# Ledger of designs, part 44: designed miniproteins, single chains, continued (3)

Each design is a single chain, and the fold is of that chain. pLDDT is the mean over its residues in the fold that is shown.

## One batch from the design tools (miniprotein)

Design m9610
Fold by ESMFold2-Fast:
Structure m9610 (fold): chain A 97 residues (1-97)
Amino acid sequence: MLEEVEKGFEEIVRLVREALESEPPRAEELIAEADRKAQELAPLVQELLEQDEETREKVKELVERTLREVLRLVSEWAERQGLLSEEERARIAAALA
């Protein structure tokens, strides 16, 4: 179960990365697939959070790592598109450190 959740989160990160490098409608299709994967993983994450403390901590760390990686990818994409100011970039870099 934990390995399935790890693989699922890795797939979500991959789909987000591909979406950010793609033009619509492909980008929209990839984001929709990432959202579908996230919805499929939600009940598995919930089951793991109902286990022992060690399993809960591992799941929390996995979720936090995945969210930081997605934020990093989106932030780097937004910078390339000129959507972020220098101040916003510095703030995001500090948050990810």
Scores: mean pLDDT 78

Design m9611
Fold by ESMFold2-Fast:
Structure m9611 (fold): chain A 68 residues (1-68)
Amino acid sequence: MSPAEKALIAFAKEVRDILLDPSLSPEEKKARIEELAKKMLEENKDNPELVEAVQIVADIALQEIDEM
């Protein structure tokens, strides 16, 4: 597994854990996901495919929160 694939899987898992955390409000979940996505984008700006995948995962998660 490439380092990029491993990073994407780790990011997706953290996003999932945030979405499933019953102690967090929808607003807190959104803020945490946005912060994680921003960090991933800043650290991986030279990998456009990973950047695009991170944005897609974050957008899906934020939409899920808005539908709660």
Scores: mean pLDDT 82

Design m9612
Fold by ESMFold2-Fast:
Structure m9612 (fold): chain A 64 residues (1-64)
Amino acid sequence: SLEEEIARLRKEIDELTKKMNEINKQIDASTDPEEIKKLSEEYGKLFQERLALHDRLFALEDAL
């Protein structure tokens, strides 16, 4: 159902947000520029993935 898809998207968004928060903690704790660069690139990728899920969520909510 549409409601089940919305629930799944919300769960995926929550999981991505938790991963992004952990990466931010690692960036804040790191003094290695190479590590910070890799973590920042991973964060950016997760940010784009979460943005796409939010777009899907809004489209599905508009269909309700």
Scores: mean pLDDT 86

Design m9613
Fold by ESMFold2-Fast:
Structure m9613 (fold): chain A 55 residues (1-55)
Amino acid sequence: MLSEEEIEEAARELAELVPGMSLEDARKGVEAVAQLGLAETAEEAVRAALALGGM
């Protein structure tokens, strides 16, 4: 399970990669990925969130 630090890191990366996405929205997406057990690292969480978002 991702730590809070990894969730925050992934949320920041996701917000930078998706124009117009707020840090709050990115955090919610990463938390959903973490809850589903789809990622073990911040980088994997960003990739999974992008895949689920159709990007």
Scores: mean pLDDT 77

Design m9614
Fold by ESMFold2-Fast:
Structure m9614 (fold): chain A 62 residues (1-62)
Amino acid sequence: PKYPEVAEAAERVGASPAKPPITAKHADDPEAALLAAAVVIATLPEARELALELMDVAERAL
């Protein structure tokens, strides 16, 4: 991944770029949806810090 800190946070809460981060299956799991949104935002260099914060929130919610 482009940002190792984001990848580490995603792995810690069980998300992986190998799996689609947002799917219909995540509609019933707000924590997974929040993590998926954070992964998508992390693709933007200027939003990396926000992505890390969102992943931290998802991690605390799980």
Scores: mean pLDDT 55

Design m9615
Fold by ESMFold2-Fast:
Structure m9615 (fold): chain A 60 residues (1-60)
Amino acid sequence: MFEEVKKAFEIALEVVNPKALEDIDLEEAKKKIREKAKKLGLSEKTIEIAEKIVEDLIES
Protein backbone atom coordinates (compact mmCIF):
# COMPACT_ATOMS: atom_id res chain seq x y z
CA MET A 1 0.00 0.00 0.00
CA PHE A 2 1.36 3.45 -0.86
CA GLU A 3 2.44 5.47 2.18
CA GLU A 4 -0.26 8.12 1.65
CA VAL A 5 -3.00 5.46 1.43
CA LYS A 6 -1.59 3.83 4.56
CA LYS A 7 -1.71 7.16 6.43
CA ALA A 8 -5.30 7.71 5.27
CA PHE A 9 -6.28 4.29 6.61
CA GLU A 10 -4.51 4.85 9.94
CA ILE A 11 -6.22 8.23 10.47
CA ALA A 12 -9.62 6.75 9.59
CA LEU A 13 -9.14 3.94 12.12
CA GLU A 14 -7.97 6.37 14.83
CA VAL A 15 -11.07 8.52 14.33
CA VAL A 16 -13.48 5.60 13.85
CA ASN A 17 -13.06 2.65 16.24
CA PRO A 18 -14.34 -0.42 14.30
CA LYS A 19 -15.53 -2.03 17.55
CA ALA A 20 -17.85 0.94 18.24
CA LEU A 21 -19.39 1.45 14.78
CA GLU A 22 -22.91 1.79 16.22
CA ASP A 23 -21.90 4.92 18.18
CA ILE A 24 -20.13 6.76 15.35
CA ASP A 25 -21.31 10.08 13.93
CA LEU A 26 -20.16 10.20 10.30
CA GLU A 27 -20.04 14.02 10.12
CA GLU A 28 -17.98 14.27 13.32
CA ALA A 29 -15.63 11.55 12.06
CA LYS A 30 -15.07 13.41 8.76
CA LYS A 31 -14.34 16.62 10.68
CA LYS A 32 -11.71 14.88 12.84
CA ILE A 33 -10.11 13.29 9.77
CA ARG A 34 -9.73 16.69 8.11
CA GLU A 35 -8.29 18.25 11.29
CA LYS A 36 -5.72 15.46 11.77
CA ALA A 37 -4.79 15.46 8.08
CA LYS A 38 -4.21 19.23 8.13
CA LYS A 39 -1.91 18.91 11.16
CA LEU A 40 0.06 16.15 9.39
CA GLY A 41 0.23 18.05 6.09
CA LEU A 42 -1.59 15.37 4.10
CA SER A 43 -2.97 15.99 0.61
CA GLU A 44 -6.64 16.49 -0.28
CA LYS A 45 -6.54 13.12 -2.05
CA THR A 46 -5.45 11.42 1.19
CA ILE A 47 -8.30 13.14 3.05
CA GLU A 48 -10.80 11.90 0.42
CA ILE A 49 -9.49 8.34 0.77
CA ALA A 50 -9.77 8.49 4.58
CA GLU A 51 -13.35 9.80 4.34
CA LYS A 52 -14.33 6.96 1.99
CA ILE A 53 -12.77 4.41 4.36
CA VAL A 54 -14.85 5.82 7.23
CA GLU A 55 -18.03 5.75 5.11
CA ASP A 56 -17.36 2.11 4.18
CA LEU A 57 -16.75 1.16 7.83
CA ILE A 58 -20.01 2.77 8.98
CA GLU A 59 -22.03 1.35 6.06
CA SER A 60 -20.78 -2.17 6.73
Scores: mean pLDDT 72

Design m9616
Fold by ESMFold2-Fast:
Structure m9616 (fold): chain A 64 residues (1-64)
Amino acid sequence: MEEALERVEKLVEEAARALLEGNYEKAKELLTEAVKLADEAGIPASVLAGLILRGLGDVLDAEL
């Protein structure tokens, strides 16, 4: 049951990395796939937003 969340999380992490590399087309494709997978798995938009923020934080090592 958690598998879909893990897949979305990985896609978001990959998209964040692509964005940092300036590869906006790859980031867009990965985010589109993450949104589609989240929708198919019944993941709410609010949860998806949380996963995106977490994935960006993990990749960026941002200090709050």
Scores: mean pLDDT 74

Design m9617
Fold by ESMFold2-Fast:
Order: C-alpha cells, then sequence, then structure tokens
Structure m9617 (fold): chain A 67 residues (1-67)
C-alpha cells in the first residue's frame, strides 16, 4: 500500500514537472517528463494517469512539430 501511494505521488510529480516545462516553452523537456510519468503509470496500473500522460505527450509533440 505505502509503495503504491509513493509511486502515485511520483507519477503526479513527473506530470507537474512536464507541465512546468510546457509552460516554459521547453516541449522537449516536457515530453521527457511525461514519458517517465507514462512508464510509471503503466507499471502501477494507473490507466487514468497513463491516459493523461499520453495526451500531454501528443500535445507537446504537436507544439514542437509546429515550431
Amino acid sequence: MKEKILREAEITMLLMKGAVYKLAGDYEGAIRAYREALELARKNGDEESAKAAEEAIREAEAALAAA
């Protein structure tokens, strides 16, 4: 139980880190943080966080491609 809560906190921190990079215009940094969040969410069975990370990656990749 404690380890699962800690992983959920880590996933949340990585998603926030990605959001901070995105707000700063660092889409490459955002993609790296979101990919780490996605890997952890998948390993933790957190489908909702995995979906959020996948959507965030697509948005960041689209922004980077449009630059």
Scores: mean pLDDT 81

Design m9618
Fold by ESMFold2-Fast:
Structure m9618 (fold): chain A 75 residues (1-75)
Amino acid sequence: SARERAEELLREAERLIEEAERALKQGDLVTAQRHLEEASRLLEEAIGTDPSLRERAEELGRRVSELMRQLKEAE
């Protein structure tokens, strides 16, 4: 179903966010940026697949934005 696919996309985005957090902590800014950009794409796809999950996707999107802010400050 669309909901199950969107939930899978949200889980994949969350895993990428966690990997980006680890990469950022290790000073691997290039890997962190790639993971955050991929997570952003998956969140947009999840909203497009099932708009009822928008609130959950936006919560993850706020984590992406905060990590991207930290990444910019680390550069």
Scores: mean pLDDT 89

Design m9619
Fold by ESMFold2-Fast:
Structure m9619 (fold): chain A 57 residues (1-57)
Amino acid sequence: SELEEVAEKSGLSVSEAEGVKTLLDSGFSEEQVIAFGEMSGVSREKLEEAIKLVKEL
């Protein structure tokens, strides 16, 4: 699936990649998505890559 590819390329889990897509689709900003992800223990660099990949879907 597209989310599995996002997870593999960004270093996120599939569930984390799904969360990024859900938040972006819900109208949260990139900075809000990064803040939520960092609070969950995910690095900013991985979140920025995941956001970029999700936007290309």
Scores: mean pLDDT 84

Design m9620
Fold by ESMFold2-Fast:
Structure m9620 (fold): chain A 59 residues (1-59)
Amino acid sequence: SNREKAEELLKKAEEITIEGSIKASELDAQGDPEKAQQVSKEAYQQVRELVEKARKLLE
């Protein structure tokens, strides 16, 4: 159960990474590197929290 919950959190982290990367690339291409940087930073923080929660479940 904890392993399945951790896998679900890691899958969500992967989805956030992909979506954040696409959005940041689009913003950068549109000439908004500041917003691209912000989106990347926000995605990174969310991913870190999900990964840490997943690691805790596997202890």
Scores: mean pLDDT 86

Design m9621
Fold by ESMFold2-Fast:
Structure m9621 (fold): chain A 86 residues (1-86)
Amino acid sequence: SEAEAWHQKGVELAKQGKFEEAAEYYQRAIELDPDYAEAWHNLGVVLFQLGKYEEAVEAYKRAIELDPDNIEARINLEIAQQALKE
């Protein structure tokens, strides 16, 4: 799908350490498919790497709402919430 293509390019950019560009591509995937749980989770990961902890928390919360069994997203949410309290 179109959303999957944007998400895949985002993953490639994230692997290169281009987190800001990866976030833009994940955002585009989400605009096309707002229920794309993996794109929300990966958006949270790159936002966390950029120090955007509040935005990362919101992305992780959305990923968990869409996929409650995603243990990695739950762990990442707790880490991001702790970073906000420091």
Scores: mean pLDDT 90

Design m9622
Fold by ESMFold2-Fast:
Structure m9622 (fold): chain A 62 residues (1-62)
Amino acid sequence: MIDEDEVDEAMGLMWVGVGKIMIKNGTPVEEVKEELLEMAERLEKQGMTKAAEIVRKAAEEL
């Protein structure tokens, strides 16, 4: 069985992938960064701290 902690990490990686696809499809990097930061805040409020950390790090690398 997959633990909630593993799902949390996988969720963060999934959103990083979505952000990369959006950039490839022509979405401005600034808009993708803003959306990833918003998603990280929402994930943190839901208790998904690891996902939030992964998404914030990805947004900062943009």
Scores: mean pLDDT 80

Design m9623
Fold by ESMFold2-Fast:
Structure m9623 (fold): chain A 77 residues (1-77)
Amino acid sequence: SALEELFAHLAEVERRVREIAALADPAEALRRLIDLIDETIAFLEELKPRLDPESQAAVDAAIAQLEADRAALEAQL
């Protein structure tokens, strides 16, 4: 189900954030965060067609915010 896929993705994101937080190199941490954002955007794009219009609008807003966050992180490299 979409809900099961969402919970699995959230668990993976939490795991990867912990791994990134353990990195000693700030530049490597930034690259890993950008990778995680890219993967999360891809997941949300795949999930979007399976949702109702109101949920699709919320996903579009979330993707736009993630794209803005990605650009801000990339500017720090």
Scores: mean pLDDT 84

Design m9624
Fold by ESMFold2-Fast:
Structure m9624 (fold): chain A 95 residues (1-95)
Amino acid sequence: MLKSTKEEEELAKEAIEYAKEAMEYAKKAEEAVKAGDLEKAREYLEKAREYLEKAIEILDKIKNPASEAAFEAAAAVTGAAVMVVTTEKVLEKAE
């Protein structure tokens, strides 16, 4: 069984924090769409995409994808990506 290194744990934590920021902004964008504020929705969605890209870049630096830390980070990034894509589709439909 492969255990996470200190470096992998720090990278995973950073990726998870960026993924959380991406999810927060995606949620704010969806709420803005529901409120009819498409300008705010676009601003929040741009922020969500920026944080998601940062999370993916950090995740790509983890060399061992089978480590516990890498698995947790990958799950968080995947969740954030789903939320961002879903919010993009909601905004496209509202326009």
Scores: mean pLDDT 81

Design m9625
Fold by ESMFold2-Fast:
Structure m9625 (fold): chain A 84 residues (1-84)
Amino acid sequence: SSEAARHVITAYLLLIAAEVARELGDVEQAKTYLEGAIDSAERAAQLGDKEGAIEVLTRVAELAKDIDPEMAQRAEKLREELKK
């Protein structure tokens, strides 16, 4: 659906913002953007775009592993639940 697509696009914009914040040393801002990306991915999955959500959650896990390992593990768990 167009609504699911908008949430996936929002998640990717938040992932870009998180990468920029991380490179600038603003770890707390990066975490905030990554949390937003997780929320957007979950909403996209609820609207039927599980594949888009899985791709976003995979990227969140990669970006979060160096700054918030608990968030990375949460994203990995959510991703695996969507693959079932």
Scores: mean pLDDT 88

Design m9626
Fold by ESMFold2-Fast:
Structure m9626 (fold): chain A 94 residues (1-94)
Amino acid sequence: EAEELLEKGRELFKQGKFDEAIEYYKRAVEVAEQRGDKELAFEAYTNLALAYVEAGKIDEAREWLAKANSLATDEESEVRAALAMIQVAVGIIA
């Protein structure tokens, strides 16, 4: 179910419907957190942060990026690199 929410959010994001994508990503976060699924929560947090950046909601983007970073591990070096890119984007457009 959370996978479907992430997929729908991704489709909306590609269409430039960032506010709608945010709503689907927020629902995915709720499901992931209820399940205790740290990897799914991390995916949802990063997608949500990116959607907030694109929507111009930089303060919200920073909050979700901080949550995603709290779940990052040494084994997630590629994801950590993606988070660094999001941090740079947030800094540039803030």
Scores: mean pLDDT 75

Design m9627
Fold by ESMFold2-Fast:
Order: C-alpha cells, then structure tokens, then sequence
Structure m9627 (fold): chain A 107 residues (1-107)
C-alpha cells in the first residue's frame, strides 16, 4: 500500500510538481515505519526532490536518512554512495571522495 505513494510521488516529480511529490513521499514514510526498504527508497526519493528544488540541506538530510536505512539492510555500498552524493551537493568534495572510496571497498 505505502509503495503506491512512492510511485505517485515519482509521477509528480516527472511533472515538475515537487511539493506534491514531497507530500506523497512523506506519507509513504509514515505508513512504512516498519519497512526499512520502503523507508530507504522514500527518503532517497525525498532527497532527489529536494535536490531538484535546490534545498541542499533537506536533500542532504534525506540522503542521510536513506543511508541509515540501507545500512540496516546490510547495503553499506549504497549507503556510502548516498552520503557521498549528499556531501557533494553541500559542496564538501573531500567528504564526498572519502565516502565514494568507502563504497568501492564495501562493494
């Protein structure tokens, strides 16, 4: 059920309706509290939407939450890549490079 909110949110992103997409991703997060895989995907999509809106801090926080959930699933490679993306968006290229290196070692 919560998956349909992620799908609908992605459709709104394709239409340039980022605020509507963000509301749907937040609904998916609220409904899927006990589903780490859904939490990871919903936070990742939130990060992408905030990135498109130019909200670097909210994009970073969303990617950090997605990384936390991917790590709980044993997906450390994906988690490190998302942290690298978040730091790059914030302009911290040194931190981004360190997490990219960690992702390569984890994969």
Amino acid sequence: MAEIYIMAGSSYVGQGKYEEAIELYKKAIELGKDDPGLQARAYYNLGRAYEKMGDRDKAFESYRQAARHYRSLGRDDTAWRLLAQGYRIRGDDAAAARYEARARRAG
Scores: mean pLDDT 87

Design m9628
Fold by ESMFold2-Fast:
Structure m9628 (fold): chain A 68 residues (1-68)
Amino acid sequence: GREEAIALITERLKAKGLSEEEARRIAEEVVDLLEQGRGREAADLLVSHGLSEEEADNTLVEAHLLLT
């Protein structure tokens, strides 16, 4: 569900050096963008915080599976 998707994205952002609070805030925004069908903006947000384009794309695929 939503919480599992947020947790996944939070852990990946923390691996890039973000604090738990910052990572969780960004993860919530990413999930909100995905739920709005704004997947390109969600990917761009992840890349802006240190994920590669490949890491961002893989993260969004996994997050989509958790949201269903």
Scores: mean pLDDT 88

Design m9629
Fold by ESMFold2-Fast:
Structure m9629 (fold): chain A 58 residues (1-58)
Amino acid sequence: MLSEEQLLEQVRRMADHYGLSPEQKEELLEEVRKLVEQGMDVADVIELATQRIRQLAA
């Protein structure tokens, strides 16, 4: 299971791969941090982050 820091690193790498701007990446990472703090499952956070990245990159 990914730690919070490992999850944030994975999301950052995905955002970079899809070419998100620094501003979009920071907003996404802040959203991910809040979801983890609210007790959302890591798998659900990854799925949501992946969908957000695809929407922002389109």
Scores: mean pLDDT 79

Design m9630
Fold by ESMFold2-Fast:
Structure m9630 (fold): chain A 76 residues (1-76)
Amino acid sequence: MVSISGAPTGKMARPKVGDKITIHIEDPAELEAAKKLGIENGATGTVQKVIDVGNGIVALEVDFGNGKHVVLAREV
């Protein structure tokens, strides 16, 4: 169920290609991977690809403008 996200802009659905997202990672392993790409919490990037992984999980490829792509797994 999706009722908890409550985005102020009305974007409660899964992210879409072309959306801008701000990085908010709480998982230490995902933070470590992002840090190796030079990306920190609070960085804003553009969604390039949304991949349905199954089990209500999507993977997002995010471009931060310098060819760096982060793959984030999110439950939706």
Scores: mean pLDDT 62

Design m9631
Fold by ESMFold2-Fast:
Structure m9631 (fold): chain A 62 residues (1-62)
Amino acid sequence: SRLEELWKKMAELAAEKGIFYVSTRQEAREKIVEIAKELNVSPEEIDELLEALDRGAAELAG
């Protein structure tokens, strides 16, 4: 899906920048926004990425 392609591209860019880990969900959100902005991802798509992160965290917790 488009979201999976975007996640892969962001992961590759994060690795290139030396971003290998985050300690909190808030840090993960901030890094996602930072990387997505560098890739010129739309604000709507950034919101979808953040919602997907929150859903994943909720699924693991529930």
Scores: mean pLDDT 70

Design m9632
Fold by ESMFold2-Fast:
Structure m9632 (fold): chain A 55 residues (1-55)
Amino acid sequence: MLSEEQKKLAEEIVNLDTSTKEGFEKAKEISEELKKKNSQETIQKFQDYARELLS
């Protein structure tokens, strides 16, 4: 399960205006950092959680 901090990062990404270049780049940067520091399984759960928030 995702940590509280990881859930907050997912919420932050969802709230970013990814239609702007700045928002898209920030979301990508957060995702890249998360991938470097966490397992592939954790990244998958993070993506699933973010997708659920957008649904």
Scores: mean pLDDT 74

Design m9633
Fold by ESMFold2-Fast:
Structure m9633 (fold): chain A 90 residues (1-90)
Amino acid sequence: KEVVELLKKAQDAAIKYAKEGPEYRREAHRLAVEAIQKAKTPELKRKIAQLTSLAFYYANKAREVKGEEGEKYIQKTKELFDEAAKLAES
């Protein structure tokens, strides 16, 4: 429950970083790291770390490009955090 809540907050901050400004970047990373630390098993920690790392890669790509291509990368960021949260629910 707590890990899922942290991942949802990290997703919100990462999307704000991609769309609105660099001030959200540090908070998004902090929340993702906290979610990884609180995950119950080494396997879950590894999977969340992989998914959130890839999500941040796409969030950074969204900031590099504009318009429709940027929205595509924001959507990938959202989907990867959603996948991480779904794994944490089980």
Scores: mean pLDDT 86

Design m9634
Fold by ESMFold2-Fast:
Structure m9634 (fold): chain A 63 residues (1-63)
Amino acid sequence: SHHSEGARNGIKAGEALLAAGDAAGAAVAFTYAQKEARKSGDEELEKRAEEGLRRAEAAGGVV
């Protein structure tokens, strides 16, 4: 679905931002991905986005 694509794109962006050391930007991207995953009903995407958000927050990213 359109929302599943949004979630996958948000997860990809969040991972790239974490790799670049932008924890705050990553937290924003993973938060968006989580919202899109919930709208898609894809529990696996929601879990991946939530895990990414936890990693970003642990690295000092706060949304």
Scores: mean pLDDT 85

Design m9635
Fold by ESMFold2-Fast:
Structure m9635 (fold): chain A 61 residues (1-61)
Amino acid sequence: MEFENEVLEALARMYYGIAKLSEDKEEQIELLKKAIEILKSAKEPNEELIKELEEEIKKLE
């Protein structure tokens, strides 16, 4: 059983959560980009979550 995808998704969700608590748009964008990078590094990336995070970045830019 492979736990890699679950661990990476949990880590990405942590960065997303921190981004939502930040008052600095630049910091929010950097944290969201880091979350996307982590998700894309998985063997089976969560495409729906990646799309959600990319839309959040577009709202901040």
Scores: mean pLDDT 78

Design m9636
Fold by ESMFold2-Fast:
Structure m9636 (fold): chain A 97 residues (1-97)
Amino acid sequence: SGAEKMRERVREILERATEEEIEEALRRLAELFEREAEEETDPERAELLRRLARALRERRLDEAVELLSEMSGISLERARELLEHAIAVLIEELRRR
């Protein structure tokens, strides 16, 4: 039930989000992955992080999910849930400012 309540909360945030909130959240998430890429010592992982950041900036969410799945060794479904959760968290942070 805890996981179901979290998924419901994420869905509620995303359903009520404006286009501007989604665009800003994706931009901030891309900036986080770009910073991680700069600090990454594995060149292959750094390139995947840069590709993930670019997919988020270009709003290519299906590609972002595939890259996140590959990098994290998780399923596409789990990668999508993780991405949606990250976007929802960033939207809530933006609403507090």
Scores: mean pLDDT 86

Design m9637
Fold by ESMFold2-Fast:
Structure m9637 (fold): chain A 75 residues (1-75)
Amino acid sequence: SSAVKDSLVQTIEEAKRYMLETGKYREAVQAVIELLRSQGLDELAAELEERMQKATSVQEAARALDEIAEKIRAM
């Protein structure tokens, strides 16, 4: 539903704000991965997990979250 999609995007944006403010990007991204899995979005969760293995900075993690949010908006 549109409401679920909006809620997911909002939560991803909040996770992005948290990691930009704290530098705790691994914790923020892991929370989003768990949220996506809980909603049955296993392919997006797997993509984000793969990006997480390669990410070494807040900037790289933020880009990955932006890409996932755009894919959710396009659903």
Scores: mean pLDDT 85

Design m9638
Fold by ESMFold2-Fast:
Structure m9638 (fold): chain A 70 residues (1-70)
Amino acid sequence: DKAKELLERAKQALESGNYEEAIKLFDEAIKVSDDPELKAEAYRLKAQAYYKLGNVEESIKLFEEAAKLA
């Protein structure tokens, strides 16, 4: 529940272009969740936020983490 709320807030931040806020909220969602599917989604969207910030290396690492949880 708390993890899903954090994930939805993070998605809203990502959609509005608040990439650094989105990353923080995705990190919190990952931290409080034990659901691998939710964590995988959070890692994928966090990767997207890093890509938008120009941090391609971190983006790739996060997509790899998401793939491990799929």
Scores: mean pLDDT 87

Design m9639
Fold by ESMFold2-Fast:
Structure m9639 (fold): chain A 71 residues (1-71)
Amino acid sequence: ELEEGKKLAEKAVELLKAGDVSGALRLANKAKQLFEKVNPEAAKLLDEAIKLISQGDVEGAIEKLEKAIEL
């Protein structure tokens, strides 16, 4: 649950660094769904990261994903 969401968010960061934007979006959305019921603050950060990925702000998206993982 929480561990699975964190692993997905970590993998999304790896995919963004590798240039796989579509893969990162898919994993970030899945992580958000897992966090929504367990950690709403992390889910909000994931929602912000998803928006940044969609806008091409890879650096900002990574910062939000890493902050969500720490929560």
Scores: mean pLDDT 82

Design m9640
Fold by ESMFold2-Fast:
Structure m9640 (fold): chain A 73 residues (1-73)
Amino acid sequence: GQQIVDDLYDQYRQRVDDNIDSPIDQAMQIMDQDFNDGMNRMRQNNLSPSQIRSFIQRFQDVRNRFIDQQRRR
């Protein structure tokens, strides 16, 4: 279970890095799609509710930090 969460988080971080210079709307759309794909994968692998909540909180933190950085540019 933990390996899947770690892999999804690493993939999400890489996607953010790959899109750091993209227009904000496009970057947000890609991030939201990757989040939905990650959520579906976690549910298909029957991860615990606590692991899913941890991923959601980590994802929202990264997303909010990205938005804050873009707003300060």
Scores: mean pLDDT 71

Design m9641
Fold by ESMFold2-Fast:
Structure m9641 (fold): chain A 80 residues (1-80)
Amino acid sequence: SKYREAAEKLKEFVASLSEEELEKLLEEMRRVAEEVAKTDPLEAKAAELAIKAFEAAREGDVEKAAEYLKKAHELALQVR
């Protein structure tokens, strides 16, 4: 599955970051999602799912990360 492959790469990427770098990235992603929520709630929901994928990857849960990436991608496809 392309989502599982993406989740495995995400796990490796997250593991390559320091704790401080990862927290800064997650904080910025959350800030962007909050701003987007004011104009496009569906796009904001997709962003929230992407953040959850990063958090699952951080915990080493590749299956959960793949699930969140799939849901985020499916929601993003509804935004035009």
Scores: mean pLDDT 83

Design m9642
Fold by ESMFold2-Fast:
Structure m9642 (fold): chain A 58 residues (1-58)
Amino acid sequence: MRETMERLVESLAKRLGLDEASVQRLREIAEASRDLAEFLAAVSRLTGIPPAELLALL
């Protein structure tokens, strides 16, 4: 699970053009998230991008 979440963070960072501080924040969210749905919901709150759109970027 953790390695999968790390790969998702890197994928989103590349697609959204995030800086290193934002990437680090996403990693913290991924570490605290139990599953993909929780991760996407938290990232959605941080970025303002709906979870469905974030999922489409993966």
Scores: mean pLDDT 75

Design m9643
Fold by ESMFold2-Fast:
Structure m9643 (fold): chain A 63 residues (1-63)
Amino acid sequence: SEFEKLKKEAEEYIKSVREKVKNGEKLPDRVIAVAARLSKLVRDNSTPEELKKAIDELKELEK
């Protein structure tokens, strides 16, 4: 479903950011903040709309 797809995508981004930070990469504070927000949204079982908005924000920051 759309919700499960977005949740999986969010979890992949969260893991990617966490691994980069653990490896000593210097990521922008905004990327860290968005990843933290995504983690909370996934944990709290938020709406697909909230997940998509946060994912889109992170994608914009990654370009």
Scores: mean pLDDT 78

Design m9644
Fold by ESMFold2-Fast:
Structure m9644 (fold): chain A 69 residues (1-69)
Amino acid sequence: SAMEEALRRAAIELARARAQAWADALLKQYPDATATVEQIGDTTFRATVTVGDKVFTKEFSAELLLEAL
């Protein structure tokens, strides 16, 4: 239905926003860090933060967000 499609799109945007917020929080802690947010699947985003030789990654899924509601 149109409502289910709208909810799915909202969940995808929320997953991306959460990935970005996580990356931004780490950038505030580490001034020399760099960050990227990539869509790695239809509903999944990967945030990557690099600090010197260390790499932190976290994945965010719209499907998991919908299941948590």
Scores: mean pLDDT 84

Design m9645
Fold by ESMFold2-Fast:
Structure m9645 (fold): chain A 80 residues (1-80)
Amino acid sequence: MSKEEEYKKLIDEFNKFYEELLEELRKNNASEEVIKKLEEVKEKTEEEIQALIENNASVEEIKKVIDEGKKKMEAIVKEA
């Protein structure tokens, strides 16, 4: 279904973004503490996305949650 397909696409894009940042951190010899913070942001963002999907939320609402998650992840990487 189109809405479910859009959800999957957004989640896939978020996962790709996370993997790229994780590679950057490992390449820059980041501490396990920094990696853990990145993982925590990903987990919390995924939990929020799942709750929104269960409540039949709009694609825009999910995009907002993903955007906030990405911003938090970028901040962690910049401080690494």
Scores: mean pLDDT 82

Design m9646
Fold by ESMFold2-Fast:
Structure m9646 (fold): chain A 82 residues (1-82)
Amino acid sequence: MEKKVQSVFSMSPEEQKKMLPELEKAIMDPDPNVSKLALRAIASMPEGEKMLDVIRKATKDPDPDVRELALLVLGVIKAIQR
């Protein structure tokens, strides 16, 4: 999972779209390292707006670093979509 999420930064837009379901699952992963990588990947993708609901759930994550990153990613995506 983590290795696939890291590869998203170098993927084509078509490949990134195929990764959206895996990224959604990765955000909700109990491993905070996987969740943080998924959040960073989504922040760099044009399709990130489709993931707003799962990012909002990540703002309630047990890990404080995941919560902080989720809030930052949510803010960036909302600012771009205005």
Scores: mean pLDDT 71

Design m9647
Fold by ESMFold2-Fast:
Structure m9647 (fold): chain A 64 residues (1-64)
Amino acid sequence: SKEKIRKEVILKLLEIAVATEEEVARRLREKGTPENLKLAEEIERAIEELRRKIEELKKEIERL
């Protein structure tokens, strides 16, 4: 269905966003400045929230 396709596209975009942000956080931690470490922690919290949304979206797609 059109709705299933729409949600599958959103899911793929969210998964790409998580992978991208994980790489950013990793690089910030490697730089090791206090400012970069704080930013990495903020990004890691945002990633946790996105992962929860991804899991709920996967469940919604399976029910369509």
Scores: mean pLDDT 88

